# Ledger of designs, part 114: designed miniproteins, single chains

Each design is a single chain, and the fold is of that chain. pLDDT is the mean over its residues in the fold that is shown.

## One batch from the design tools (miniprotein)

Design m3796
Fold by ESMFold2-Fast:
Structure m3796 (fold): chain A 159 residues (1-159)
Amino acid sequence: AAAAVNAKDALGRTPLHDAALSGDFERVRELLALGADVNARDDEGRTPLHYAALAGDAGMVRALLLLGADVNARDDGGRTPLHYATLNPDVEKALETIKVLLEFGADLNAKTTNGLGVFEVEYEKDSNGEPIVSVVAKLLNVPEEVIREASKKIIEKLK
């Protein structure tokens, strides 16, 4: 039955979203073999690739892209995986992940529904009005200040 592998939690996340965020390559492989949707959307419209990009896992990002993930997938706020990659607290991992996304055709000029570009995503809010930096801080279990400082360094290196 395809229902169990694509089962959604209270936030609309499938097991594939969690595996992508955690960098669990074996679990991603198993879930996709069982018919998991590589482009499954959570309640905010985020795909597994959004979570892999946020985690700064360049290897997972490449694996998902080779398995048919949409490099320019837009969540409900119009944010792409590239927007999320700029919010990783590890500058080196973020830059490696951005390089992979750009290699696969990520749109550097993509804008959110609020008109914010890749270099301005720190100022974005989710569909519930929460600052995106606060959402990311909760997902990665790091302080908001660490994300803001890292994002500034990432953007400086891309300009």
Scores: mean pLDDT 83

Design m3797
Fold by ESMFold2-Fast:
Structure m3797 (fold): chain A 157 residues (1-157)
Amino acid sequence: AMASRQAARNARHKAEAEKLYDEGLKLAQEFARDPQKGLEILDNLEKTAEKNLETVKKYYEEHKDSLFAREAYAQAVVLYDIAKESIEKARKAMEEGDPVEIVGAYISVALAATKALERVAEASKGTPEEIRQVAGDALNLVYTAEKLAKEKIEEVK
């Protein structure tokens, strides 16, 4: 028997990743016309990710005896690292004059990771079990977005 719930989650994450890629591509086209504004938006994404990571860290500090809170914080650190790396790759791709499809792919991962980390930070208003579930779902979205971004980059190269 197939795990229908996992299939439904995978389909939802794929649909969201595709929307984020379309958004990233649109932003890449706008940044090609106004690179300074593009860099400012990427800087704001990084600051937003840092703020949301700090929210999850504070939650872990308030729930140190919870393995769920510890796991959620560890997953939030992974989300932050992916956000930071994808933002740096987007900046480099813009600087090197890479095709908008490549820039958009990196922006899509940055958007996915930042949005995912925001969801984990918002779940910090709930129980340790709830934040852990949200963190796991958030990672699955970001891994789906990274896979799609890699496929899009390979299509252009």
Scores: mean pLDDT 88

Design m3798
Fold by ESMFold2-Fast:
Structure m3798 (fold): chain A 68 residues (1-68)
Amino acid sequence: DELKRKILLLLGREGPLSAREIAERLGVSQSTVSRALRELEAEGLVARDPETGRYRLSHAGLVEVGRL
């Protein structure tokens, strides 16, 4: 999935970002990004900080980005 790949690379480069910030950077709707983030979170590649609402790469996500 090209969108998931772009999200992983963006989080690897810029650190923790909200769904809105990711949507702004990638030029896609926030609803589209939120769906992709839920899938990546279910796959264990990203984690959401409940205090900030921002998403970051998990350890597995960092490994996956290194393979892209």
Scores: mean pLDDT 85

Design m3799
Fold by ESMFold2-Fast:
Structure m3799 (fold): chain A 59 residues (1-59)
Amino acid sequence: MERYRAVRDFEDPSGNYLSFKKGDILEVLEELGDDFLLARSLETGEVGLVPKRYVEPTA
């Protein structure tokens, strides 16, 4: 399954986006257009929207 690495810390107080720390590995569940993906944090198990600009492919 495709994995992305967070390039920065990100927190969303609204809970609509996935919160993560720089270096966290995210498992891609679905690509949502050009700007977002739906991912699961392998650190916390939480699922949410991730801005593509804050992550990079890790392989």
Scores: mean pLDDT 79

Design m3800
Fold by ESMFold2-Fast:
Structure m3800 (fold): chain A 68 residues (1-68)
Amino acid sequence: LSREKIEEIEKEIAELLEKKLSPEELRKKIVELLRKYGAPEEWIKEVESLTDLSPVELAEYVFLLLSK
């Protein structure tokens, strides 16, 4: 992913956190964002498997993936 796409994904995730969505709804929206920006299917699959994380923990995990 380009830096510009990473920054846009991070911005949209921050906006989703402000909306106080459920963990499952947030995960669904993050998966949609990752697909939209062409993230590797491996990352999308990892995020889909993270069913027990809080919204903040899920966002932090995705930011970690984007930094690799």
Scores: mean pLDDT 80

Design m3801
Fold by ESMFold2-Fast:
Structure m3801 (fold): chain A 93 residues (1-93)
Amino acid sequence: LSLGEQLLQAAFAGDVERVRELLAQGADVNAKDANGRTPLHLAAEKGYKEIVEILLENGADVTAKDKNGRTPLDLAKEAGHDEVAKILEEALA
């Protein structure tokens, strides 16, 4: 697996320390899966606030759209993760 693929898996799993390790190794913070989802999309959909903050600190594209035209903010709102949604809204301002 590429570092980007491993980062997508770590973000989906909620593995904070693995996310940090992979980013330190040079993983692409904006890696995309088969559905065009970035690590930020996956963390936002799951409500993983700490991972969202780490990804944003490492230059994650808050405006990235998946294959359905959804941003990380859209996924956080759809899932009812209000605190993550607020963080993403602040990153857009």
Scores: mean pLDDT 91

Design m3802
Fold by ESMFold2-Fast:
Structure m3802 (fold): chain A 98 residues (1-98)
Amino acid sequence: SRLADDPLGAALAEAAFRGDVDRVRELIAAGADVNAADDKGVTPLLLAKAAGSVLVVETLREAGAREYYSPDLLALDPSSFRSLEELLSKVKTPAVEV
C-alpha cells in the first residue's frame, strides 16, 4: 500500500483523526500503511497529533509512523499546512489523555 489511494490507509487516517485507538490498532493489524499520505502529505500521525489523541499518536509511532517532515510537500504547497491546522482546530479533541 502506497499513498492515500489504498482503502486501508484512508480508513486509518479517518480513525486517527477521530482518535479511535481500537480502530487504529485493527487497521494496523490488517496491514494498513501507517505512513500513507495524501497529495498534501497528510499522514495518520499528523491527524492524530492535531486531534490531540495521545494514545493514537503512540500507537502509530510504535507501528513505525514517520514524523511530518516533508520539505518537498511543504515547499510545493505551504498553504496546505495552514488549511489543515485551521480545519483540525475546529474539531473537538475526542481523547486528550491515555
Scores: mean pLDDT 64

Design m3803
Fold by ESMFold2-Fast:
Structure m3803 (fold): chain A 97 residues (1-97)
Amino acid sequence: SLREEAEELLEEAERLLEEAEKKLKEAEEAYKKGDLEKAKELAEEAKELAEEALRLALEAMRLAEEAGDRELLLRAIGLALRAIGLLYDVELLLKKL
């Protein structure tokens, strides 16, 4: 069903977002230690994961809207906003590198 597809996409988006947040924290720590190459690699990995999480969250939003499931729609919006915020933080770090 549309609802089940949206739920599966949201679970994957959340997993990717958690991994992206971890990679960004590791990138920030590498930057503090002066390991600019490692910081860049980790930040780029965080960016790719966050971009994929955003893509999945946006698809889940579409499916939740079609299913008329307000709770799934709000959850998808929340994950999309988290992904956008993380992408902003990643771009700020990359500009320092």
Scores: mean pLDDT 92

Design m3804
Fold by ESMFold2-Fast:
Structure m3804 (fold): chain A 66 residues (1-66)
Amino acid sequence: MTEEQREDFERAFKLFDKDGDGVITREELREVLSKHGMSEESIEAVFARGDVDGDGYIDFDEFTTL
């Protein structure tokens, strides 16, 4: 990806990463996406796609693959 795309992803990631720990939890993702009218089933599908190692967190690199 371009440097400009990486900066856009960083800004988006920071919107989800409320506590600034460098990972997105399922709860943080759910809080943002539920405000946009997404169902729990759709939110789970998005999280499962990002959480490729199954540790319960989405890091920045995983987030860029969504």
Scores: mean pLDDT 72

Design m3805
Fold by ESMFold2-Fast:
Structure m3805 (fold): chain A 87 residues (1-87)
Amino acid sequence: SALSEEEKRKLAKQRAEQIKKEKQGVLEYAKTVLGLSDEQLKLIDEIIDLLIKGEELIAEGAPKEEIEKVIEEYKRKAEEFNRLLEE
């Protein structure tokens, strides 16, 4: 079923808060368990911040154009990170 705009905003706010709570644990896991480099950790940090920003913009009812710009930045950084993992 399609979500209402109110439900979408509420879920986005919940997702932003959850990502904020999990951020340091994700970075610590990536560093200590996955053994990622400082450059890879910086990309993950930036990707997480873009995810938070995107969810917060949705929660605030920001214009679609602002949300789409954040999504495109996220996609570019995620592709860069994925390329580093394939090499």
Scores: mean pLDDT 85

Design m3806
Fold by ESMFold2-Fast:
Structure m3806 (fold): chain A 54 residues (1-54)
Amino acid sequence: DLFPLRDARRRAGLSQRELAERVGVSTGYVHDLERGRRGASPELLQRIAEALGV
């Protein structure tokens, strides 16, 4: 995924833990998403988009 999730999260002023809490996943899951090690369901992508204001 070419979407820079880490940069979008930092621009939103959120830590990995804060984003994880907002979308209902572990901090490790957010870390793995930002590294491209895991995918996200459409439902999780929607929650991430809402949390980041995109």
Scores: mean pLDDT 78

Design m3807
Fold by ESMFold2-Fast:
Structure m3807 (fold): chain A 64 residues (1-64)
Amino acid sequence: MEVKFKKLTPRELRILELLRQGLSQREIGEKLGISQATVSRHLRRIMEKLGLSSREEIRAALGA
């Protein structure tokens, strides 16, 4: 799955990794020292880069 994520920033990859582990946007924000709103913006950009329409689809695409 690495080749599909090569265009993501290190921050976006870290967020995806935490999302795969079942963490919520709030928990990811707390762990990374950023707001839940900032996590939400990063997830939107990730969705655009991966051609997905929802956050649930990101989790499904990652098999988590």
Scores: mean pLDDT 73

Design m3808
Fold by ESMFold2-Fast:
Structure m3808 (fold): chain A 114 residues (1-114)
Amino acid sequence: SLGDQLLRAAAAGDAERVRALLAAGADVNARVDEALARELPVDPELALGATPLILAAYFGHLEVVEVLLENGADVNARDRFGNTPLHWARQSPASEETRQRIVDLLRANGAKEN
């Protein structure tokens, strides 16, 4: 589906592909199902019910986070465990500088933790 392609592109940090998929009508708030969760290189606690914004925030893909927010991504969308994009940005394996930039961007757009 377009949603699954968007979730993969967001996790990969492919901002051009994210823009193209959104222009093609992909749901900006698409959610990872159990089939896609098995294919993503992330913990099941992050993967299941994650949105493109959650994946981009966790992997430290700042440009993808910006594109998703510009296209109406729900900044407070919760995964199946109730965790938000801001929660997963703070748990990011990216550099401290990248984590802080994404946290600041999410907070500027109304993000809340849990």
Scores: mean pLDDT 88

Design m3809
Fold by ESMFold2-Fast:
Structure m3809 (fold): chain A 80 residues (1-80)
Amino acid sequence: MSKEEIKKKILEKIGEILRLIGEEFDLELEIKRLEEEYKKKPDKKIEEEIEKLKKKIEEIKERIKELLKEIKELEEELKK
């Protein structure tokens, strides 16, 4: 693989991480909104939606961790 192709892959993965960070931020804001709604009117549907959003945040965090590992591996290839 060319050095330019490796650099392009690193930039693409950085772009994906930035997008995922933005998505995580939006999901955390939605959770806070739903938690305030739940405090005023406890509803099992709200509780289930909060848990679903928390699961999505955990999936995003794992994907970011995977992308960071892939970037590190690509950076090591650039040194060779």
Scores: mean pLDDT 85

Design m3810
Fold by ESMFold2-Fast:
Structure m3810 (fold): chain A 159 residues (1-159)
Amino acid sequence: AEEEAKKLVEKAKSEDLEVQLEALKKIASDPEIAKKAAELAKDEEDPLVATRILNAALTSDDPETVKTAGEAAAATGDLEVVREVLDFARLLPVDRAATLLRALLGSPDPEIRRLAVLATAELHARRPSEELRALLREATSDPDPAVAEAARAALAALE
């Protein structure tokens, strides 16, 4: 599994679009490979490659794989990668998006948590969900004042 994931991650870097897409399709089709590929993406130096791999993993129906992809996105420390996976969350089923958002809200970086709060509020406004509302309620207790205030403002808009 790990060696196969490493080979597919290398193919996902290919400038040959057919090779790239076939690798991403294989990552997306197997939850164990997707999870390992997402773990490898956190150490990927190219943010475009990291984003491709993480987005492929996010198409998985396995909540553990989606959680791993969210944690890996946060672990890159690259706000461009985080913004891209949050933008992709708009295309996901609400339960999958919520799993991703919960993982990002667990980041030690308050800026990543703030971006996750804003994305949660925007997604809830377009696709109301008790799961997303619960994430906003939890974020009102965030130790960072800016994150907590963003969550309170989002919840106030729902009353």
Scores: mean pLDDT 88

Design m3811
Fold by ESMFold2-Fast:
Structure m3811 (fold): chain A 75 residues (1-75)
Amino acid sequence: MDEKLEEAFKKFDKNGDGYISKEELREVLKEMGLEDEADRIFFILDTDGDGKINFEEFKAVLSTFPELLEKFIEF
């Protein structure tokens, strides 16, 4: 389960710095056909409001919202 989340996170984190930027998330969501939901998904994932999403935030939110988890794993 966590391995699939880590793989998804790695696909979003193109520069490998351990964070997903708002821009990176938006571009990936656009590729998934979720561009109109990008702002909502970002606000859900960015729990600190710092404009960056780390793996723990990503995993915690997706564990709480199975609908998002399914979409990200299938991507």
Scores: mean pLDDT 70

Design m3812
Fold by ESMFold2-Fast:
Structure m3812 (fold): chain A 68 residues (1-68)
Amino acid sequence: SKLQENLMAAAASTESDETLKMIDDLIAQGADVNYQDEYGTTPLNLARANGNKRKVEFLLKNGADPSA
């Protein structure tokens, strides 16, 4: 869905207060923080791969599975 696509894009983007707010708004709209795309990639995987420490912590705080 567009909601999940937007969450994945926000998780992969440059870390900032603006992108953290974007993730917060998307989760509030019902985006699944543990969503997996066709490759099994999660928002947490994207944040980790890009070294986005604050996004990783924010996603974990909002229910992202640390073992995913």
Scores: mean pLDDT 81

Design m3813
Fold by ESMFold2-Fast:
Structure m3813 (fold): chain A 74 residues (1-74)
Amino acid sequence: AIPASERTGLHLAAEAGLLPQVERLLKEGLIDPNATDAAGYTALDAAREAGHEELYQRMEEILKELGADLNIKK
């Protein structure tokens, strides 16, 4: 099992598939969306590993809007 140490509330919400909570946490900006757990997983990775495809897609869109994982020049 992957160690749960250093996981944020965003990791837990993403793993549980709690889309409304994940959206709120990302938009509030109180949690670093790029924070990794002890295994190096972000909350986005946690959503993907848990098989929450709609949540994963929505998180990716929000993260791009926040500039958390952007090297896109437009």
Scores: mean pLDDT 70

Design m3814
Fold by ESMFold2-Fast:
Structure m3814 (fold): chain A 87 residues (1-87)
Amino acid sequence: MTPLHEAAREGDVDRVLELLAQGADVNAKDENGNTPLHLAAREGHLDVVRILLANGADVNAKDKNGKTPLDLAKEEGHEEVAELLEE
């Protein structure tokens, strides 16, 4: 897990912006194949999802179970995040 994964999972907008400004890989995969976008979507952090998308996050990235960020948002009932990821 990278610092960007942790910030995205926690919904820490300021830390996400700082790490991206430092050149953090927006599409880095953790040990489970999750990108930061997967973790933000799973936790329902709408503002972090928007920032990651604006910085080139891959909406079609699949984790080790073949799940996209949209799949995780829907599984957890985060309707606003799911709607954003369908656009």
Scores: mean pLDDT 89

Design m3815
Fold by ESMFold2-Fast:
Structure m3815 (fold): chain A 74 residues (1-74)
Amino acid sequence: MKLTPLDKELYEAAKAGDIERVKELIEKGADPNAVDENGNTALHALAGVTDPERAVEIARLLIKAGADPSLVPK
């Protein structure tokens, strides 16, 4: 696994719908395009967020940071 601790935390923050944590991790240099062993990015983690407003805002933050939506599996 080549995911850094920052990349792992970004995935977890996105999955939790934590907008403030996502901003902090991006500012610290987390890679919004980093993938786990299954090819899942932080954008893919948003599928688990039940609040659509939080999911949209986090997706917007990730895309502004350089996330490529075409990297999301399926």
Scores: mean pLDDT 74

Design m3816
Fold by ESMFold2-Fast:
Structure m3816 (fold): chain A 77 residues (1-77)
Amino acid sequence: MVSELSEEQKEIIRVLAENFGKGPLTQREIAEILGKSQSTISRHVNELEKKGIVARTPSGLITLSFKGMAVAQELLK
């Protein structure tokens, strides 16, 4: 059981899942896709990282973890 996700957090997970074939994304790219500020995306990404749903690459790019992929599958069904 995962703590309740906000709608903005669910949107970020969907964007990462839909763009998975393009590779990891920057916070700026996620912000541009969703029409949100980078500070808003940064907050949600930090929360999702704490929940183990997203991971950062050594270069600071954002991707779904294995747990995040399972959550994304639930959201996309």
Scores: mean pLDDT 79

Design m3817
Fold by ESMFold2-Fast:
Structure m3817 (fold): chain A 72 residues (1-72)
Amino acid sequence: TVTALHDYIAQGPGDLSFKKGEEFQILSKNSPEKGWWQAQNSLGQTGYFPSAWVRDQEVKEGLEDLKKATER
């Protein structure tokens, strides 16, 4: 499960739209395009979206970038 960091509007029929704070299930991290994952929302809709727009429970690169980044 991941949480959306920002609203995303589908760019095409294969993309997943979501709103900030919404939770989704990751279906695949091996998308044909780098930095894009496939997920399913609570409505059963599946699609691709930029992985940078969500926060995965499995921390990725950039954890060190959050040092004292409590304000911005």
Scores: mean pLDDT 67

Design m3818
Fold by ESMFold2-Fast:
Order: structure tokens, then C-alpha cells, then sequence
Structure m3818 (fold): chain A 72 residues (1-72)
């Protein structure tokens, strides 16, 4: 499940955004079932993590996919 959460409430998209793994972010965003606005246990979205860790290209990819820095 591409939206499965780890012990910190992070989806694979959260982990890829935090690590700066642009190829993995692109792979996940190609999947129609991916939740681009899922929140971890701290309330962070994948976009919020990309902003916090300074991954500008991932921020741009997530914004183009309709991701928000705060939950809906």
C-alpha cells in the first residue's frame, strides 16, 4: 500500500520528500492512489517536509501535483 504509514505516521511520499529522493517522489506521484496531502504524527504533509529540509525541486514537483503545506 503506497499510503501505508510507518511508526512516525509517514507514508513513502513523506520519506522520499524528507530524504530529497526526487526519483522516488516522481515515481510515487505517477500513482493515482497516492495521497499527496497525508499527515505524519506531527501534522506534517510531504510538501511541509520538503520545505523544511530545503528540497526545492521536490517542493516544485509536489506543488504541481496539488500538494499543500498544511492538511485540508
Amino acid sequence: DVNAKDAKGRTPLHVAAERGDLDRVRELLALPEVDVNATDVRGFTPLALAILYGHDEIVAELRRAGARPVPA
Scores: mean pLDDT 82

Design m3819
Fold by ESMFold2-Fast:
Structure m3819 (fold): chain A 82 residues (1-82)
Amino acid sequence: SEEEAIEELHKLMDKDGDGKISLEELRDFLKRLNIDASDEEIETLLRHMDKDRDGVVSLEELKEYLKESHIDPEELLKLLLS
């Protein structure tokens, strides 16, 4: 399901298991998707997702961002696992 795919994506990004996606984890995730982005671009993306300004992305914030951006989390997960 969409919710299960978002949870799995968050787990794949959250390498230290703290329930939050850091800037470093977001950078690593984008590299796995073969997205070539500068540190400044990655920081901008994180700030766009980070609605409460705590410097990290929660599961709830990731869900909202993907829904707002019309990104299919199942397709993104398939691309990452291919």
Scores: mean pLDDT 77

Design m3820
Fold by ESMFold2-Fast:
Structure m3820 (fold): chain A 85 residues (1-85)
Amino acid sequence: MFSEEELEIIKKAFKKYDKDGDGKLDKQEFLAFLIDLGLEDTLTEENFEKLMKEVDKDGDGKLDFEEFLELLKKLKIDIEKLKQL
């Protein structure tokens, strides 16, 4: 699980990519996040859609903060890389 320090780092990244200010990331905002981390080429569209369906608890096609945390865990993203965003 993420520490409080890691959660603060993730929250700052989340807010940076929440361009609409709605408290959620849509698919395009999340893809922009992955591109900035250099991970755009590591995910197939098939794998991405599957992960989205597994973590999108609200069924609204967007990622809230908790769903974003689940995707970061599934993708094994290094939280230190988020400090560079």
Scores: mean pLDDT 73

Design m3821
Fold by ESMFold2-Fast:
Formats: structure tokens, C-alpha cells, sequence
Structure m3821 (fold): chain A 60 residues (1-60)
């Protein structure tokens, strides 16, 4: 899952370990975890955090 992904759901930023984003926001996936979580960076905000892979779709 390394690469660029688009958020298909809005997730509010509630703590610094998990990334919040809006629908349609582009995220760079940096690495994967074994339980369907990915470490990602928001290209809009520059913030990094953990994201459930189920709320992302691949962009090219």
C-alpha cells in the first residue's frame, strides 16, 4: 500500500497518533501495519498519523 491514496470518509482529528482528514483529501502512505492500519501523511496539512486502510482508495 505505499503510494498516494484518497480518503473516502471524513475522520476527525481527535488525538495526535491518528490522522484526521476530509473526504477527497490525498494521503501519502509511508508504511503498513499487520492489522489494516497504515502510517500516512496528509499532503494538504503535512500531518502524519495512523489511518484505517478501509477509508482509503488508491490514486494511480
Amino acid sequence: MKGLYRAVKEVPQTNPAFLGFKVGEILEVLREDSLGMVLARSLATGRTGWVGSSVLEEVE
Scores: mean pLDDT 75

Design m3822
Fold by ESMFold2-Fast:
Order: sequence, then structure tokens, then C-alpha cells
Structure m3822 (fold): chain A 61 residues (1-61)
Amino acid sequence: MEVAEAVKDVTAKGPLTLSFKKGEKLLVLDPRETGPVLAKSLATGEVGLVGVDAIRKIGEA
């Protein structure tokens, strides 16, 4: 699985989207170049969709 870091704060506006803070670590479950990706927050354990513009790949788990 791909490990990513949040580059900005995001507040979820819907039930399928994930909230996180800048600097949080996420596991990317369905990596894509554009559009929303499925990810799991390592801080909360929540799974949801995140914009690729909000995260940066930092490694692999």
C-alpha cells in the first residue's frame, strides 16, 4: 500500500469523504493520478475519498 502525507487541511463535506489535517499520514488503497482516491487515515482509522491534490506520496507500506 502507498503511504501519503496531507499537504493541507481538509474538512469532509459528505459521508464518503475523509477529514484530515496537514501533515497527517494516510494509506492510499486505490492510487490514481487524477480524481478522488480511496485512503485510510492512520490517525483515526477512517476510510474515505480524498483529492490527489491534498496528498503527497512519501513511501510504501
Scores: mean pLDDT 75

Design m3823
Fold by ESMFold2-Fast:
Structure m3823 (fold): chain A 120 residues (1-120)
Amino acid sequence: SLDEQLLEAVRKSDLEKVKELLAKGADVNAKDEQGRTPLHIAAASKSPEALEVIELLLKNGADVNAKDKQGRTPLHLVAENLAKNPSALFFRKAALLVENGADLTAKDDKEWTPAQIYLA
């Protein structure tokens, strides 16, 4: 499906393919088997291109506060990566998500907010 192709293009951080698939009507908020949206996948990506992918997804109506099967938002996934290995890329992702309305008070299935994950 177009939605499965979109999720795969985001996993590859293939910016041009993501843009093409969204133009063809792929669901920007499509979920994989773990309940992860394209924005979750881009948020967790270590690719430098993932920042531009996040910007494109948000411009196309990605739900910044979508929850996966573990109750995690994209910002939770950024916080997990920052806690393990702080990087300029993941700090820029956190800022971009917050600027676009990421809920700082959202709790995952362990009752952790993104800030609590980062500080753990």
Scores: mean pLDDT 89

Design m3824
Fold by ESMFold2-Fast:
Structure m3824 (fold): chain A 68 residues (1-68)
Amino acid sequence: ATFSKAHIRRTLKLFDKDGNGYVSAASLRRNMRSLGMNLTDEEVDEMIREADIDGDGQVNYEELVEMM
């Protein structure tokens, strides 16, 4: 079973401690497996690269969810 985009967004919001719409790339790598997504580390890194426009290691999770 695949989690809905809304469920993934809610889960990522819990990791957004500052409420700024961003989560760390490292946190995403660790938690994507827990979200029930059968993604390789390379697939996760590719999604992060596409969402992390500024290359600062902070990912806009709204953009990430829209890529899913």
Scores: mean pLDDT 69

Design m3825
Fold by ESMFold2-Fast:
Structure m3825 (fold): chain A 73 residues (1-73)
Amino acid sequence: MLSDAELRAAFARYDADGDGTIPVSVLGQFLYDLGFRPSREELEALIAEVDADGDGTIDWAELRRAVARLEAR
């Protein structure tokens, strides 16, 4: 299973600006890089949950929740 260190390393790779967020547009690719294969429906549901503000970005806490949901089967 994914460690917090692995998630942090992957997050840093997608956080090109160093602002502590990643664009929702890269969420699917980020999850695939971590070995997840969410369906289009699952991806859309996750985006809706993590981007509730509609600002187009995902912070660390929101990302951890999304990954935890996928790991829960």
Scores: mean pLDDT 74

Design m3826
Fold by ESMFold2-Fast:
Structure m3826 (fold): chain A 108 residues (1-108)
Amino acid sequence: MTPLHRAARAGDADAVEALLAAGADVNAVDAEGRTPLHLAAAGQDAALAKAHVRVVELLLRAGADVNQVDLDGNTPLMLALFSPAREEIVELLERAAPVGTPAVFPER
């Protein structure tokens, strides 16, 4: 895991901004194929819900790939469905996706 993965999981928006300003790879993957955006969207702690929304916004502004799948086949959007901030994170992720074309991954 990169420092950006840890900051995103923790909901630490100030650390996310500082790491992105330092040139951190917004789309870096961990051992499970998850990006920092996956970890921010997957947050289940209601006390960190607003912090995770802010981190998702920062990662999307930095060019995070909303269509990246982890090793379980989950996009950040799928993980957001389990979040206390589901409504806000889902809206942010849907707005970042191109309107009118689903990302056509060749079906395996």
Scores: mean pLDDT 78

Design m3827
Fold by ESMFold2-Fast:
Formats: sequence, C-alpha cells, structure tokens
Structure m3827 (fold): chain A 60 residues (1-60)
Amino acid sequence: SKGGPFGASGVMLGRDIAEKLGISPTEAAARIGTLQNEYAEKEGIGGIEANSRAASELLK
C-alpha cells in the first residue's frame, strides 16, 4: 500500500481520533504524542513509524 504517515491519510487520522474519542484536536495530539514516545522508547522505532502506530491504535 502507498499510504504513508504523511499526506491526506495522516492528516485525517488526527482528526478522526479527535472525533472518535470526543476530544479536542489538542488532546488527540497529546495522546498520539504519548503513545508515539512509548513505542519509540520500547520498540526503538522511528518517530514517523511510532506516530503512525499510535494513531492506528487510538482508532481501534
């Protein structure tokens, strides 16, 4: 698949998380950032990959 963490899909993920959880975009960004840091620290993956994984996890 050509879908990366940047582009239309990446932008929509942040908004979808805010809508799905019923929170502000700022709060959604904070939650993504927290999970991104956790994945990067525990798994040693790059920030872009950690960010994508965090967004995917929050959309479940």
Scores: mean pLDDT 68

Design m3828
Fold by ESMFold2-Fast:
Structure m3828 (fold): chain A 86 residues (1-86)
Amino acid sequence: MEGRTPLHIAAENGDVEKVKELLEELKKRGLDINAQNPLDTSTGETPLHLAARNGHDEVIEVLKKYGADPDAKDRQGRTPEDLRAE
């Protein structure tokens, strides 16, 4: 039920190298890096939300460089920056 994509997991864990690897794969396949967790429609969190909540600044910077939307809202209307402020 609460499954996350590999990119969500890498972003939550602060694994910069794995995040870069997965972003290059998504770019090659033309997939959306702003994808919400497809198995958890209750939160609507993107990988950028998870990186921001856990304070992984380098992951946040890499995700933004690859086109992650810093204004993406979860199901509670929160952006990644809102989670960073907590």
Scores: mean pLDDT 71

Design m3829
Fold by ESMFold2-Fast:
Structure m3829 (fold): chain A 88 residues (1-88)
Amino acid sequence: GSNEVVKLGDTSSENVAALQKALVLDATGILGPETKQALKDLGFDVGDVNNLFDTNVENAVKGFQKALGLNADGILGPATVSKLLSLL
């Protein structure tokens, strides 16, 4: 659903699947190495390319949110995903 969120510890989400579609990746809904690599290629420092929504991804999301004037809560929710999609 449009109100689903991805946060520290989460590995799958409808929001992740929407982001994967925009990145021309398979929409698995799982935050895996390919999705982390795609975010890194967009300039987000997600740390090691692995299969975890860890502190590195949370910090990258916070940095992105701060840069765009969003609330820097580190949650990959609908507002953050919509902003990411608008840059693609």
Scores: mean pLDDT 63

